# Ledger of designs, part 66: designed miniproteins, single chains

Each design is a single chain, and the fold is of that chain. pLDDT is the mean over its residues in the fold that is shown.

## One batch from the design tools (miniprotein)

Design m2292
Fold by ESMFold2-Fast:
Structure m2292 (fold): chain A 74 residues (1-74)
Amino acid sequence: SNEELAERARELAREEAAKPDADPDLVRVLEGAARALEAGDRSAAKAGLTFAADVYESRGDLEKAKELRELAEQ
């Protein structure tokens, strides 16, 4: 469900925020994607999840990038 997808995005935002070198833009985008999912705004959710996936991919976290790209297609 969109609610379950939103909770996963929030889990990733909390994980990032807990890091000493947290990327505040990544945290904001993941929280924004979660809110968009809960609101049924598929366009905003896809944009946010895709941006987050690009950030993870640029950091070498290919597993999280793949997960977020798959979430963006749901």
Scores: mean pLDDT 86

Design m2293
Fold by ESMFold2-Fast:
Structure m2293 (fold): chain A 94 residues (1-94)
Amino acid sequence: EVQVTQSGAQTVSVGGSATLTCTVSAEGYELVRTGWLNLNTGKTLFNAKGVTSLTLSGLQLSDSGVYVCAAKMKNKETGKLYNALGEGTTLTVV
């Protein structure tokens, strides 16, 4: 089973920045891609292979919400692709 662990909740001021991190643990799998989904806006951002951080700058009140890390994994033996989601990280902009 693929385990996706996200960084803890953050509170930041308007105009500030936040870095959200995602750790993917999956023995026998190769990380193909990571992405982040903002549940408030439905916005998705994808990172290159091996990059698991999302940095947001110039934060606005509308950037508050739950950010879910998504990982696309490839099984090293079968070549099959799998998607796994983290539990979410709450970002509060004040």
Scores: mean pLDDT 77

Design m2294
Fold by ESMFold2-Fast:
Structure m2294 (fold): chain A 71 residues (1-71)
Amino acid sequence: MLSLKERAVHIAKTTGIHPAIAYEALKRGIHPLYLVAHPELLSPEARRFLLTGSLDGLSPELKEIAKAAGF
């Protein structure tokens, strides 16, 4: 069974959806495209990463996903 990290990286690489969106969508059990339409639902840290590309303040798991996705 693929880990949440592996699934988030796969979605980001195959669909072009930002890894922060893919990760939080999978973690919350919602469709990634719903979170693309509603970025205000992202955590403050994930939203900052989406807007700035900065890895600062990210959880260790999201930071590893971001690095695996090329950040």
Scores: mean pLDDT 81

Design m2295
Fold by ESMFold2-Fast:
Structure m2295 (fold): chain A 80 residues (1-80)
Amino acid sequence: DVEKLKKEFEEAFERARAALRAGRYEEAIEAAERTIKLAEELIKELEKKGGSKEEILEVEERLGIAEILLALAKRLLKKA
């Protein structure tokens, strides 16, 4: 199930980035929120299954980026 979570996480993250670049702020917000939820679940599963520190750090870094994308999308939506 970790592999499915990784795929869904990567897809949601890419959607958030693409939507933000395209000015689709509502979609970017939805995708960023999904990315954050999936990242939190993925980190929890990796910790339980003895995932590498490097793998967990990579997810944590992308989680931080997704939080920034969410904040940016919300601010830009108010300006649109």
Scores: mean pLDDT 85

Design m2296
Fold by ESMFold2-Fast:
Structure m2296 (fold): chain A 65 residues (1-65)
Amino acid sequence: SKEAVEKQLENLERMAREAKALGDEKSIAGMLEMVERILDFLASKFPEYKQFIEERLEKIKEEVE
């Protein structure tokens, strides 16, 4: 459901912010790779939300840069 996708994206955003706060460049890079992988999985399962998922990924990348 859309709610399940939103909750997963919120968890990913929180994890990305935590990695940025605690992490070094390697930890941040690893987090972004994981986020992109999860995005691909979510887009394959919920193609109707692909654009929404991609927008949230861009925001996550902005927060950890």
Scores: mean pLDDT 74

Design m2297
Fold by ESMFold2-Fast:
Structure m2297 (fold): chain A 77 residues (1-77)
Amino acid sequence: SFLDRVLEAARLMGDEELVQRIERAKRIIENPKTASKEELEEMLKRIDSTLKNKQYFSDEEVKELEEIKKRLEEALA
């Protein structure tokens, strides 16, 4: 999946925090109700940060990240 590609890119960049955030975001996206509001906000910020560097990703990958962001935002509403 594209998330696996993002994880590999983060590992190549040595961004272990990003790797951890993406993995946690995947779990939260599947079960948003199990996450606290603060955790959802932290994940959302990390995904948004990734989107700020969209030049490193394809438009399709950016679209998938935006879908993840929307799911997290809906869980916060």
Scores: mean pLDDT 75

Design m2298
Fold by ESMFold2-Fast:
Structure m2298 (fold): chain A 86 residues (1-86)
Amino acid sequence: SLKEERDKRIDEIAKILEELAEQYGDPRFRKFAEELRKNRDDDFKVEDILIEMVKYLKELGREDAIKRIAEVAGISDEQLEKILNL
């Protein structure tokens, strides 16, 4: 179902963030992962968390991580550009 597919994508994004938290020693990535999992059923909160996370990754110059997360989340290049310009 669409919900099952969405839940799987959120879990995959959270795992990427947990890997980044371990790799860079930055607890903010772990917090984003936790917040995504806690709010997985709230579309508006998930969107807000993703926007904040993508902005943070952009500030860190982690374009590789942004692309990987966008791919897993099913975010198009057009949608990603909109998020980055907010």
Scores: mean pLDDT 78

Design m2299
Fold by ESMFold2-Fast:
Structure m2299 (fold): chain A 70 residues (1-70)
Amino acid sequence: SAQDRARLYTQWTDQFIRRYSDAPPDIIQQARTLQQQFRSLADDPNVTDSQVDQQMDRMNQVMDQAASYV
């Protein structure tokens, strides 16, 4: 379900923050904001796959920014 996908992405965002702890504060802050947004989507019984995909696209942009710092 879309809720289960959002829960999975919440966990992946947590792992990302732990793994890239040496990334610039702005990147970590963006990841923490996305983690909160995924958690909100996971708690929404009416969440759509499209909403989860849009947040994942934002997370992919953050991951791309962080790639140069590992």
Scores: mean pLDDT 83

Design m2300
Fold by ESMFold2-Fast:
Structure m2300 (fold): chain A 72 residues (1-72)
Amino acid sequence: MKPTEEQREEVRTKIANLIKEKKFDEAKKLMDEAYEKGLITPGEYRATMAAILQLEGKSDEEIEKILKEKEK
């Protein structure tokens, strides 16, 4: 069955709270799980993951490399 909008909102809120708490590893793990379950779109996954990596101090070049490795 399709995920409910309530389930999508709940996972987005949890990810946002983890980012606010600077728990970036937990946020990235939850992003991967939510993406596999179809709770977030590929565009949302890419944008949010890039934002987390930038907050961790990674360069744009490093972020692009990491995201390309995740495509396999």
Scores: mean pLDDT 78

Design m2301
Fold by ESMFold2-Fast:
Structure m2301 (fold): chain A 87 residues (1-87)
Amino acid sequence: DEKKKKFLEETEELARLGEEAARLAKEDPEKGVKLLEKAAEKAFEIGSATGASLLLQGAELVKEDVEKGVEVAKQGIEEMKKQAEAL
């Protein structure tokens, strides 16, 4: 299924982007937030509304609590992976 394969590839790219954003947020929270917001925008474009929402929530939380924000962002990445596997 071409659609399933494309969604899996896009989800893998977003997972890598989200993981990099989470790592960056620990070193430079301002840059990490921007990268998390970019990942959320892409997640929304591929139809992962729940993943996008969690990535945006993670970005917001990083401003107050980097560790908690990173945790929520990782939940968004896992949600995207689960949605891809369910196809």
Scores: mean pLDDT 80

Design m2302
Fold by ESMFold2-Fast:
Structure m2302 (fold): chain A 66 residues (1-66)
Amino acid sequence: MSTITVRNASEKTIEALLEAGKENPAVTATVEGPDTVRVEVKDNPSLAAGLALLAIGEGAEVKVEN
């Protein structure tokens, strides 16, 4: 399981991460603050990396823990 903490996220980035959680049962996205989202990904490190890169590309600060 990979845990991704996204900080300083734009509204667009938050919406994209929440949508990923709605579409994929392996992804759980939780809003922890006005610009902070925690994303948990089960058994798919490539998807976790992709979501982290998406957030970084949108200018967010990302921490990944496996």
Scores: mean pLDDT 81

Design m2303
Fold by ESMFold2-Fast:
Structure m2303 (fold): chain A 84 residues (1-84)
Amino acid sequence: SQADIDRIISVLSNLKNSLDNLAKQNPKYRDYYQDMSFIVDKATQQTREGDLDVAIRQMTRILMHALSKKSRKTLVGEILKALM
């Protein structure tokens, strides 16, 4: 439904804002957070086009990257917050 699409876009928007802020606050890992933000932008575009399966796959990829050694705890927290 349109309401479900709007909700997913809202979650993705919140996640992007968090990633953009992390990139600004952590210059050492800026490229890493910017890459994640780019993945969120692609997921948002696919959600708007009605391709929810692609959006779910991109969100899963972001979660897998969040489990990396460099920023695991912070990104997991942001993803969980965005899903709520």
Scores: mean pLDDT 70

Design m2304
Fold by ESMFold2-Fast:
Structure m2304 (fold): chain A 92 residues (1-92)
Amino acid sequence: SVDPEELLKRLDELMREFLRSQGIPEEEIDEMLNGRITPENARLIAEAYLYAVKKDPSLKPLVRTLLEGQRATLTDPEIREAFAEALERLDE
């Protein structure tokens, strides 16, 4: 059985790994992963989610839930499009 806290920790670790590889500073990564989602960073956050699932497929249900939740709460069309595209790619 997988502890939900361990899944969240693993997701955070892999998303941070991806964002660091893209040259994002640690302070900005902290803001992005703590819910500061903007049109400018949404596609990069979406790619970080997809990277995490590619590295650890057990994260797929968690990532789907988080992407659907973000898409439901965020009203910006560009952010919503980035997460909708990520949800479609998650099933490929």
Scores: mean pLDDT 84

Design m2305
Fold by ESMFold2-Fast:
Structure m2305 (fold): chain A 96 residues (1-96)
Amino acid sequence: SEEELAALYERTARSLRIAADYAKNGDFEKAAEIAEEVAETLRSLADKSPYPEGVKEIAELAEKAREAAKNGDYDTAVKLFEEGARKSEELAEKLK
């Protein structure tokens, strides 16, 4: 349902913000793990979403944030995680 998808996108935004906090603290391994789980979840649901391109964009941001986190590029990782969170919040609002 649209309500279930909105709740999922809100949870995704929270997960990406938590990943940003881990990256800010230098815990890139945990940040990368969260990013990977988010990307896999969104990729599996993209074609079932009313906004498949928006979901794919958030997955791509999570994948890029994961690579930045793995490389210790904290500024890039944080920026990408926060951008992904904002886009996920925007998708949740569109379903309301």
Scores: mean pLDDT 85

Design m2306
Fold by ESMFold2-Fast:
Structure m2306 (fold): chain A 85 residues (1-85)
Amino acid sequence: SELLVEDARIELEAIPDLVEALNNAKTVAEEVGGLLALVGAALSARWAEEVDPELAEEVREKLREGAEKLKNPEASKFLKKAAEI
């Protein structure tokens, strides 16, 4: 699906900014919102996988890189698991 591939590309480009936003979260709502946005990127990779498996893996690699940069160790652990959905 063209729409699924387009979404995965947009999410791939957004991951570094989403990781930075999560590291700067000052409220529970901001932290949860940031985590859900990164889970959205992981789901976009899962949905694009059958059409563009290379793009799906690029998104997953970027999520794993982002997880290593997260200051909250529980958020990092959660994102590493989410990247493998």
Scores: mean pLDDT 84

Design m2307
Fold by ESMFold2-Fast:
Structure m2307 (fold): chain A 98 residues (1-98)
Amino acid sequence: MKLEKPTKEEIKKLLDEVMDRLNQRIAEIEAEMKAKGLKYFDEKNKELRDELDQANAVLIYLSVLKALLDRTSVEDMVEALKRAVETHPLLADVEIVE
């Protein structure tokens, strides 16, 4: 996904699309854990737990940004999104150009 000099509405749409992808991935991880028949804290689930924790952390962060969208400048929102993309591998396909 690429946004060039985005508006608040385009940022909102990007946040919705990314959050939907994260929610889908979380559901897939939870389904895989259930299918294995193992306890949540089983060592064999460690990689899935780590991915689930990362996805949930990103989702919380993006939900806060979305809630702040009407109270922040486009420039501040773009900076916050760029920081999220740089720090979270799950967002590596997102490109924002000023």
Scores: mean pLDDT 77

Design m2308
Fold by ESMFold2-Fast:
Structure m2308 (fold): chain A 88 residues (1-88)
Amino acid sequence: SEIKETARANLGRLVRAAAEATRSDDATGRAVAVETLRQVKEDMERATGSEEDAAFLEEAERRAAESKDQAVNGLFAAALHLERLYRE
């Protein structure tokens, strides 16, 4: 399934970005999270057309810009969201 393959690829991307953001300074961690969440949102919207997924990821992106803690939390929350909905 294209949807499941896209979700799995983005799950991996989110987990790697969370690890990178955790090891980075605050500004770099926020930038990594915002860019990753934006890309995941665009990929998932294109693959699923899900307004719910787009809204969840857009909110995570907005919060990620506020602090490193919110950035890391947003990446993990997005990863859990994708795993919950698209895992077989």
Scores: mean pLDDT 83

Design m2309
Fold by ESMFold2-Fast:
Parts: C-alpha cells; structure tokens; sequence
Structure m2309 (fold): chain A 100 residues (1-100)
C-alpha cells in the first residue's frame, strides 16, 4: 500500500517536473531545470521511505507529491510555465521532507 502510493506519487512528480521543463520559456528555463532536479530527488526520497518500511513517511510524501504535481499540471495547461515550475519545486520539497 505505502509502496504503491510512493511509486505513484514519485511518478506523478517526475511527470510534472518534466512538463515544467517543457513549458518553461527563456525567462523561466532555470526554474524549469530546478523543477526537474527537485522532482527526481522527491521520487528518490519516496522510494527510500517505502523501502525502509516507513509507511507514514511514504504516504505523507506521496500526498505532498500528488498535490504538487496536480498544481504544476494545472499551471502548465494554462501556459503558466514559471508557476508550473514553482509548484513542482514546492511539491517536490514538501514530498522529500515528509518522506525523510
């Protein structure tokens, strides 16, 4: 259960980070790149929490990742690349902290 949540949350976060990189214009390119790196870090933290059997951390991290991914995708759909990148970075940070 927790492992499945961590996998889904991590995957959603990485997908959102990738979308942020793709939607970033010249002005937000650095934020897009940061979002991609943060997303990978969050996915790793979620996986490690699940592997060590910390169900509470894995589930809390997964919820944060899914919320961040949802907000990032909403911004990306509206062409708001900078906001999408910031939402992905914030979500990834919360997910990594919760999964620690």
Amino acid sequence: EAREAAERGGEAMVEAGTEAVRTADKESAALGAAAGVAAVGAATSLRLAAERGDDEAAEAGARAAEEGARRAREAAREGRGEEAARAAIEGAGRAAEAAA
Scores: mean pLDDT 81

Design m2310
Fold by ESMFold2-Fast:
Structure m2310 (fold): chain A 70 residues (1-70)
Amino acid sequence: MELSEEEKKLIEELRKLEEEINEKLSVENFVRAILLRIKLFKLDDETIERYVKALERLGAPKEKIEEIRK
């Protein structure tokens, strides 16, 4: 698969968000990171389900979870 400059920038942004999540334990940053992964990669249903379970465990709002499942 070919990665464009746009996709490379989004991957770098995702990495930074993952570091920020580890430091701040922010559910909002975690949701943003997952949404970026979904936009960049055609994730399989199993991977998406694993992210949904992680967000549910963190107490993410149903509205944010529905955004990921869309």
Scores: mean pLDDT 66

Design m2311
Fold by ESMFold2-Fast:
Structure m2311 (fold): chain A 83 residues (1-83)
Amino acid sequence: DKEKELEQKKKAEEEKIKKEEDLIEGINQGLKDMADAVTKIAEKNTPPDPAAKAELAKENERLREIIRESERRMREELEEKKK
């Protein structure tokens, strides 16, 4: 009776949390794909010299850092909402 209802509620909450985690993962994958696309566009317009390639590498790393920071914030907010 009530025990089965509590188990169903627990499973429903676990599914909801997993959907939220999957959404966060999807958003972060989209951001990474976008960063890669921006890097490819920049590379197409960059002269083939070592300084320009070093600058592209810096920009790529900067974009990756922004994505990591965004992912951390989203995961922290999700953890706070669970409590």
Scores: mean pLDDT 75

Design m2312
Fold by ESMFold2-Fast:
Structure m2312 (fold): chain A 76 residues (1-76)
Amino acid sequence: MKISEKRLEGEVLLSLGHMYMSLGKKLASQGKNEEAIELYKKAIELYEEARKLDPSLEAETEKLIEEAQKEIEKLK
């Protein structure tokens, strides 16, 4: 059942995005702004892929992408 597999893939990508967000926040707190920005960008990519695989994640991932974008703007 391919649809169930795609939903699981979406959840995995969402979890990976959360890990990159956490690492980005940690590096930002250490003053590693450029490294943090790259991790936030990676999280955004993962959230975009997650919602493509599981449309039910659209609202959640949109909020997370906005959070990541705001964090990037703070570190520029």
Scores: mean pLDDT 82

Design m2313
Fold by ESMFold2-Fast:
Structure m2313 (fold): chain A 81 residues (1-81)
Amino acid sequence: SRAATESVRAVVVKVTFASEEQRERAAKALNAITGIDIPVESLKSGAKFVVIGPTRETLERAVAALKEYASEVEVLEELSL
């Protein structure tokens, strides 16, 4: 489709975790949603990281999961491919 297909394929996020358990749960949820094996160590509290997904819907689900498990989630940038 030509019109309305600027699909956001990646988001840059900054997340804060209150505990290691929250971080591990977030990583597991992201893996399940995106199908990408995201290492727990990539999700450092207060650090920026990139979430890549096959569709905008997948990225929206991933951000929602982060908001459920993390204490704070800030979306800094949306990237189209």
Scores: mean pLDDT 74

Design m2314
Fold by ESMFold2-Fast:
Structure m2314 (fold): chain A 65 residues (1-65)
Amino acid sequence: DRAAELARLVREASAYLGGLEPEERERLHTGLRDPATAVAALRALQARVSDPAGLALIERAIELA
């Protein structure tokens, strides 16, 4: 199920929000929860993640969105 896989990847990508400033974290968290803004939020998060596993999760989520 593509929708279930996307939801799982978004949830796992949200773990990377913990390393961000509170205001930026709130903005990206809100963006990830809205399907209309999820891709833009994922791309913004991608720019802040250096972990290869995290980057792979974000890339996969963008492909499925």
Scores: mean pLDDT 78

Design m2315
Fold by ESMFold2-Fast:
Structure m2315 (fold): chain A 67 residues (1-67)
Amino acid sequence: SKEQEELLRELGKALADKDYESASELYNELVELDPSLNGGDILKALEELGKTDERAREAVERMKELA
């Protein structure tokens, strides 16, 4: 949804900025909107956004480093 896309962009920005407190809150909001989402689903969504959004691309790189 459009709301999920907005939250994903904000999550990507928080991760890129190493703001893990905000990232945790945004992750919880995403899961609350769609409880079927897992970390892999969110990573795939951030990869898709990263095609056009530099912050989402940076977030994917950080998630890969943390894995």
Scores: mean pLDDT 74

Design m2316
Fold by ESMFold2-Fast:
Structure m2316 (fold): chain A 100 residues (1-100)
Amino acid sequence: EIARLIEEAIRAVEAGDYERAAELLERLADVLERQGKTEAAKEVRESAESLREAARRGDRYTAKGSVVSAASTAIGAGVKLSEETQKRVDRLQAEVEKAL
């Protein structure tokens, strides 16, 4: 479930649907909270908030960075992503780094 939420959030941010991406990150945080991963859930919620603020400013790179941060937090909390999803996260991170 967590890996799928990350995959859907990546799709949403790539499509410019920042509201959906933020909603998916909030759902990811809820799943982490239910698993007792309270600190990871808090970090993912902070990423969702960052994404909403980026959307309000039209800052697509910060929006992408927020999804990357949420994915990294989930991985750090023990979530395994597919190789394909990891490549997509890595590509988003490269786009964010190039824009800075």
Scores: mean pLDDT 82

Design m2317
Fold by ESMFold2-Fast:
Structure m2317 (fold): chain A 85 residues (1-85)
Amino acid sequence: SEIVEKFEELVEEVLETLRELGVPESKIQAFERLAELVLDYIRKNEDNKDALESAFTFFLNAVSQLLPDEKVAEVKKRLDEILAS
């Protein structure tokens, strides 16, 4: 699925950014597990736009705990683009 592929790409980019910024590996591993759960949920709910929006909001809230505001804004833009596709 295009939605799944784009979200997987975004998760990989976020994980790379977390490592570049020196976020502790334990927090990165916790985030990676959360991202896997969100990805599984997206795979099961691809045809439900409300479910996707909720999943992306949940993911963005998790990102906001780890990244500075400008990086959170970039992630939000990418999620909005995925929803529009």
Scores: mean pLDDT 87

Design m2318
Fold by ESMFold2-Fast:
Parts: sequence; C-alpha cells; structure tokens
Structure m2318 (fold): chain A 81 residues (1-81)
Amino acid sequence: SLQAPVPEAELAALIAARAAELAAAAEEALKRLDEVAKEHGLSEEEKEAIRAALEALRRAAEAGDAAAAVAALRELQALGL
C-alpha cells in the first residue's frame, strides 16, 4: 500500500486540486481560443501552436502529470502568453 507523511499527503491534495482547476481553465481557454485569436490578430499557425499547448496542459492536468503541465505552461509563455 502507498503511504505518505502528512506533508506529502497535503502536497498531493494541493497538486490534485490545482490539476483539476488547470484542466478546467485550459478547456475554457480552448473554447475561447478562436475568438481571442481573432481579437488579437494571431496567425493560424500561432493559434494552432496555442491550441496544442492548451490541449497538452489539459491532458497533463487530467493525468496528474506535474512535469508535463509545467512543460505545456512554458510553451504558452514562449508563445507570448
């Protein structure tokens, strides 16, 4: 059986809570991406890159993969977001 000290259990719960919020935020951003891209004059290539990074973030958050979530966030930052 997997057991963790209280500090690790608390950290795991916080990561799980943040993962759920990140997944929801990424899904909402994906839903609004076409409108936001149009308002900000983004190219189709830039829009597709942002879509891929948001989808990666959503999947990482759903999987509880903190490293993959950080990588997706860095990609969004590199795209100027």
Scores: mean pLDDT 73

Design m2319
Fold by ESMFold2-Fast:
Structure m2319 (fold): chain A 74 residues (1-74)
Amino acid sequence: SPAEEELERITREIEEIGNDESLSAEEAFKKLRELVARAQEIIKEHPDLPRELIERLEEAVKKVVKRIKELLAK
């Protein structure tokens, strides 16, 4: 579905943030917030989305949050 495709795209963009060594902690956090807000709107409007897709999104977000915390600790 278009909602599944968009959520998969958002998940990939979040993974790219986690792997982008050129981003500051502040830039990574700003991009993450914007993508998470968009993902939350899609999930709210489409409660029938596959659980596995939502779990993949959550894991991608957790990875980026951990990286941001590590950057801020230095």
Scores: mean pLDDT 84

Design m2320
Fold by ESMFold2-Fast:
Structure m2320 (fold): chain A 77 residues (1-77)
Amino acid sequence: SLAEDVAEAVRATLLSFGVPEAVAQRVGTEVREAVEKHADNPEEAVRLVVEIVAKHVDLSPEQLAAIAEAARAALER
């Protein structure tokens, strides 16, 4: 599903930043739920994904931008 594709992209990106697998999986679950509710509004979905990630993980602005790009790319598939 679109929501699962976005969650997978976000999880993979978090793991590439050295975020522990357990944390990445937890964030991925919340990302999937948010995207399922907002799949008809891609811009809102990307905004919520970044907000969820920032709430759970302390990332740089550059890393958060990479999360937004990964989510947007998955939504455009």
Scores: mean pLDDT 84

Design m2321
Fold by ESMFold2-Fast:
Structure m2321 (fold): chain A 81 residues (1-81)
Amino acid sequence: SSEEELQNLEKELRRALATLSPEEARRLVRTLAQLALQEYKDDPEALAKFIEMLEKLRAETTDPEVAAVLAEQAAEGRAVL
């Protein structure tokens, strides 16, 4: 299900954000957000859950530039909803 896929993605992304350099983390977030926008273009519920995941990860990040990219991508997702 999309919910289980998003929960697994959240767990893996949280792990990656803890491990990757800030530059790698920013690149990963942008890439995943663009893929999610394409995948969930016709599924507003899945897109909304993905945006909630980005906001949750933003609250957990300590790097301000990574937090800014998470916020920017969440805002772009909301603009499409």
Scores: mean pLDDT 82

Design m2322
Fold by ESMFold2-Fast:
Structure m2322 (fold): chain A 70 residues (1-70)
Amino acid sequence: PEEARKAAKDFTEALKSGNKEEAEKAVQRLIDIAPELAGAARVVYKAAMEGKISPEDAGKALETLIDVAA
C-alpha cells in the first residue's frame, strides 16, 4: 500500500532526526493503514525506541514488512 510506504518513510526520517513523537505517530499511521502488520510494526518500533536497533535498520524492517505484505 502506498500510504503504508509513506508512513514507513516518515518513521525512518523521524528516528534519524531524533523525533520520537513523530516516529510514534508514523508507526500508528502505518498500523491504521495496515492492521495486519500491527504486531510486527510495534515490535520494530519498541526495539528502535529502546535503542536496540538503529534508525536505519528499523526503517528497513518496516519497509520489508510492507513489501512482503504487498
Scores: mean pLDDT 80

Design m2323
Fold by ESMFold2-Fast:
Structure m2323 (fold): chain A 94 residues (1-94)
Amino acid sequence: SVEEEIAEYLLEIARAMLEVEVKYGTLAASVGEAKLTPTEIYIEKLTTPEGVEFPARHYKMSEEQYKELVKKFEEISEELKEELRKIREERAKK
């Protein structure tokens, strides 16, 4: 589905940014963002400090598809937050 495609793309970006956090200790200032509205999803172009490019995407969707996407997006955000926490804790163990 379109919602699964968008969620998967956002997860790929999130994983790439997690790798940047691991290598550099912080995310680059020039990271793209996803803008979610009831009928329109825009994912801004992102280029990592290592030169990996994620092209911009733009989708139009129904309100019902948008509701499902918001739930999936929130799940991805929580997963990324937890992964970052674990990595930071692991680094603190010397």
Scores: mean pLDDT 64

Design m2324
Fold by ESMFold2-Fast:
Structure m2324 (fold): chain A 96 residues (1-96)
Amino acid sequence: SEAEKLYKLGTKAFYQGKLDEAEKYYLQALSIYRQIGDKQGEATVLNNLGLVAFEQGKYEEAVKYFLEAAKIYSDLGDHFADFMSRWYAVLARKAA
């Protein structure tokens, strides 16, 4: 799918340290996942947008992304991903 392609491009950019490119691709993927109602894809992209924001030093933005991802993971019953996203939010709050 187009969303999966954009997600993979964002992940590649993230690992290359191209944080602005990663954010751009992830935001495009997020828009598509939201439009089609893919909650698993939405939560995964939101968590990765949180990681991008964290690496950019945008800690308050990172917290918001992680908590939004955690809520969706909780609604899906993915308790481990919910826990991990909440833990990332704690780390971002401590870094601020």
Scores: mean pLDDT 91

Design m2325
Fold by ESMFold2-Fast:
Structure m2325 (fold): chain A 90 residues (1-90)
Amino acid sequence: EEEELLEKARKLINEAKTYLDQGDYEKAVEKAEEAIRILDTLPESPEVYRLKAHALYVLAEAYEKLGDTETAEKYRQQADELIEKALSLR
């Protein structure tokens, strides 16, 4: 179950990145937020932290492109913090 949810989250993050590359920032946000919702149901682990960070980086870029620089900066800071947590658990 947890492994299947991790795989689903990875697919959603990849979809979010694809929408971001296509300029569909609203769909990129939707897919990244869905991935984060799934990851929030899982136990804390380095992999969960890294995947949440990737989703948050997508949110940051999407909000930057939509003109919301303050929200983008917030998500970038959250993503950086999660990367630090993932590294400290190795």
Scores: mean pLDDT 86

Design m2326
Fold by ESMFold2-Fast:
Structure m2326 (fold): chain A 59 residues (1-59)
Amino acid sequence: SEEQIETAIAVIDSMPDSVLPAVRAYVERQLASPSLPEERRPVLEAVLAHVDARIAALP
């Protein structure tokens, strides 16, 4: 789980800032899905928090 979170964040950090709003919207939709496997939730929640932090740090 921790390794999966680390890998997912590294992938997000490889993306340009311009795509972050689209990534955020995608992650929110996945978290709202009733069919999302429970084991995926902590990874997506960590990704959402990381994306939000990156957006908040933009000029």
Scores: mean pLDDT 83

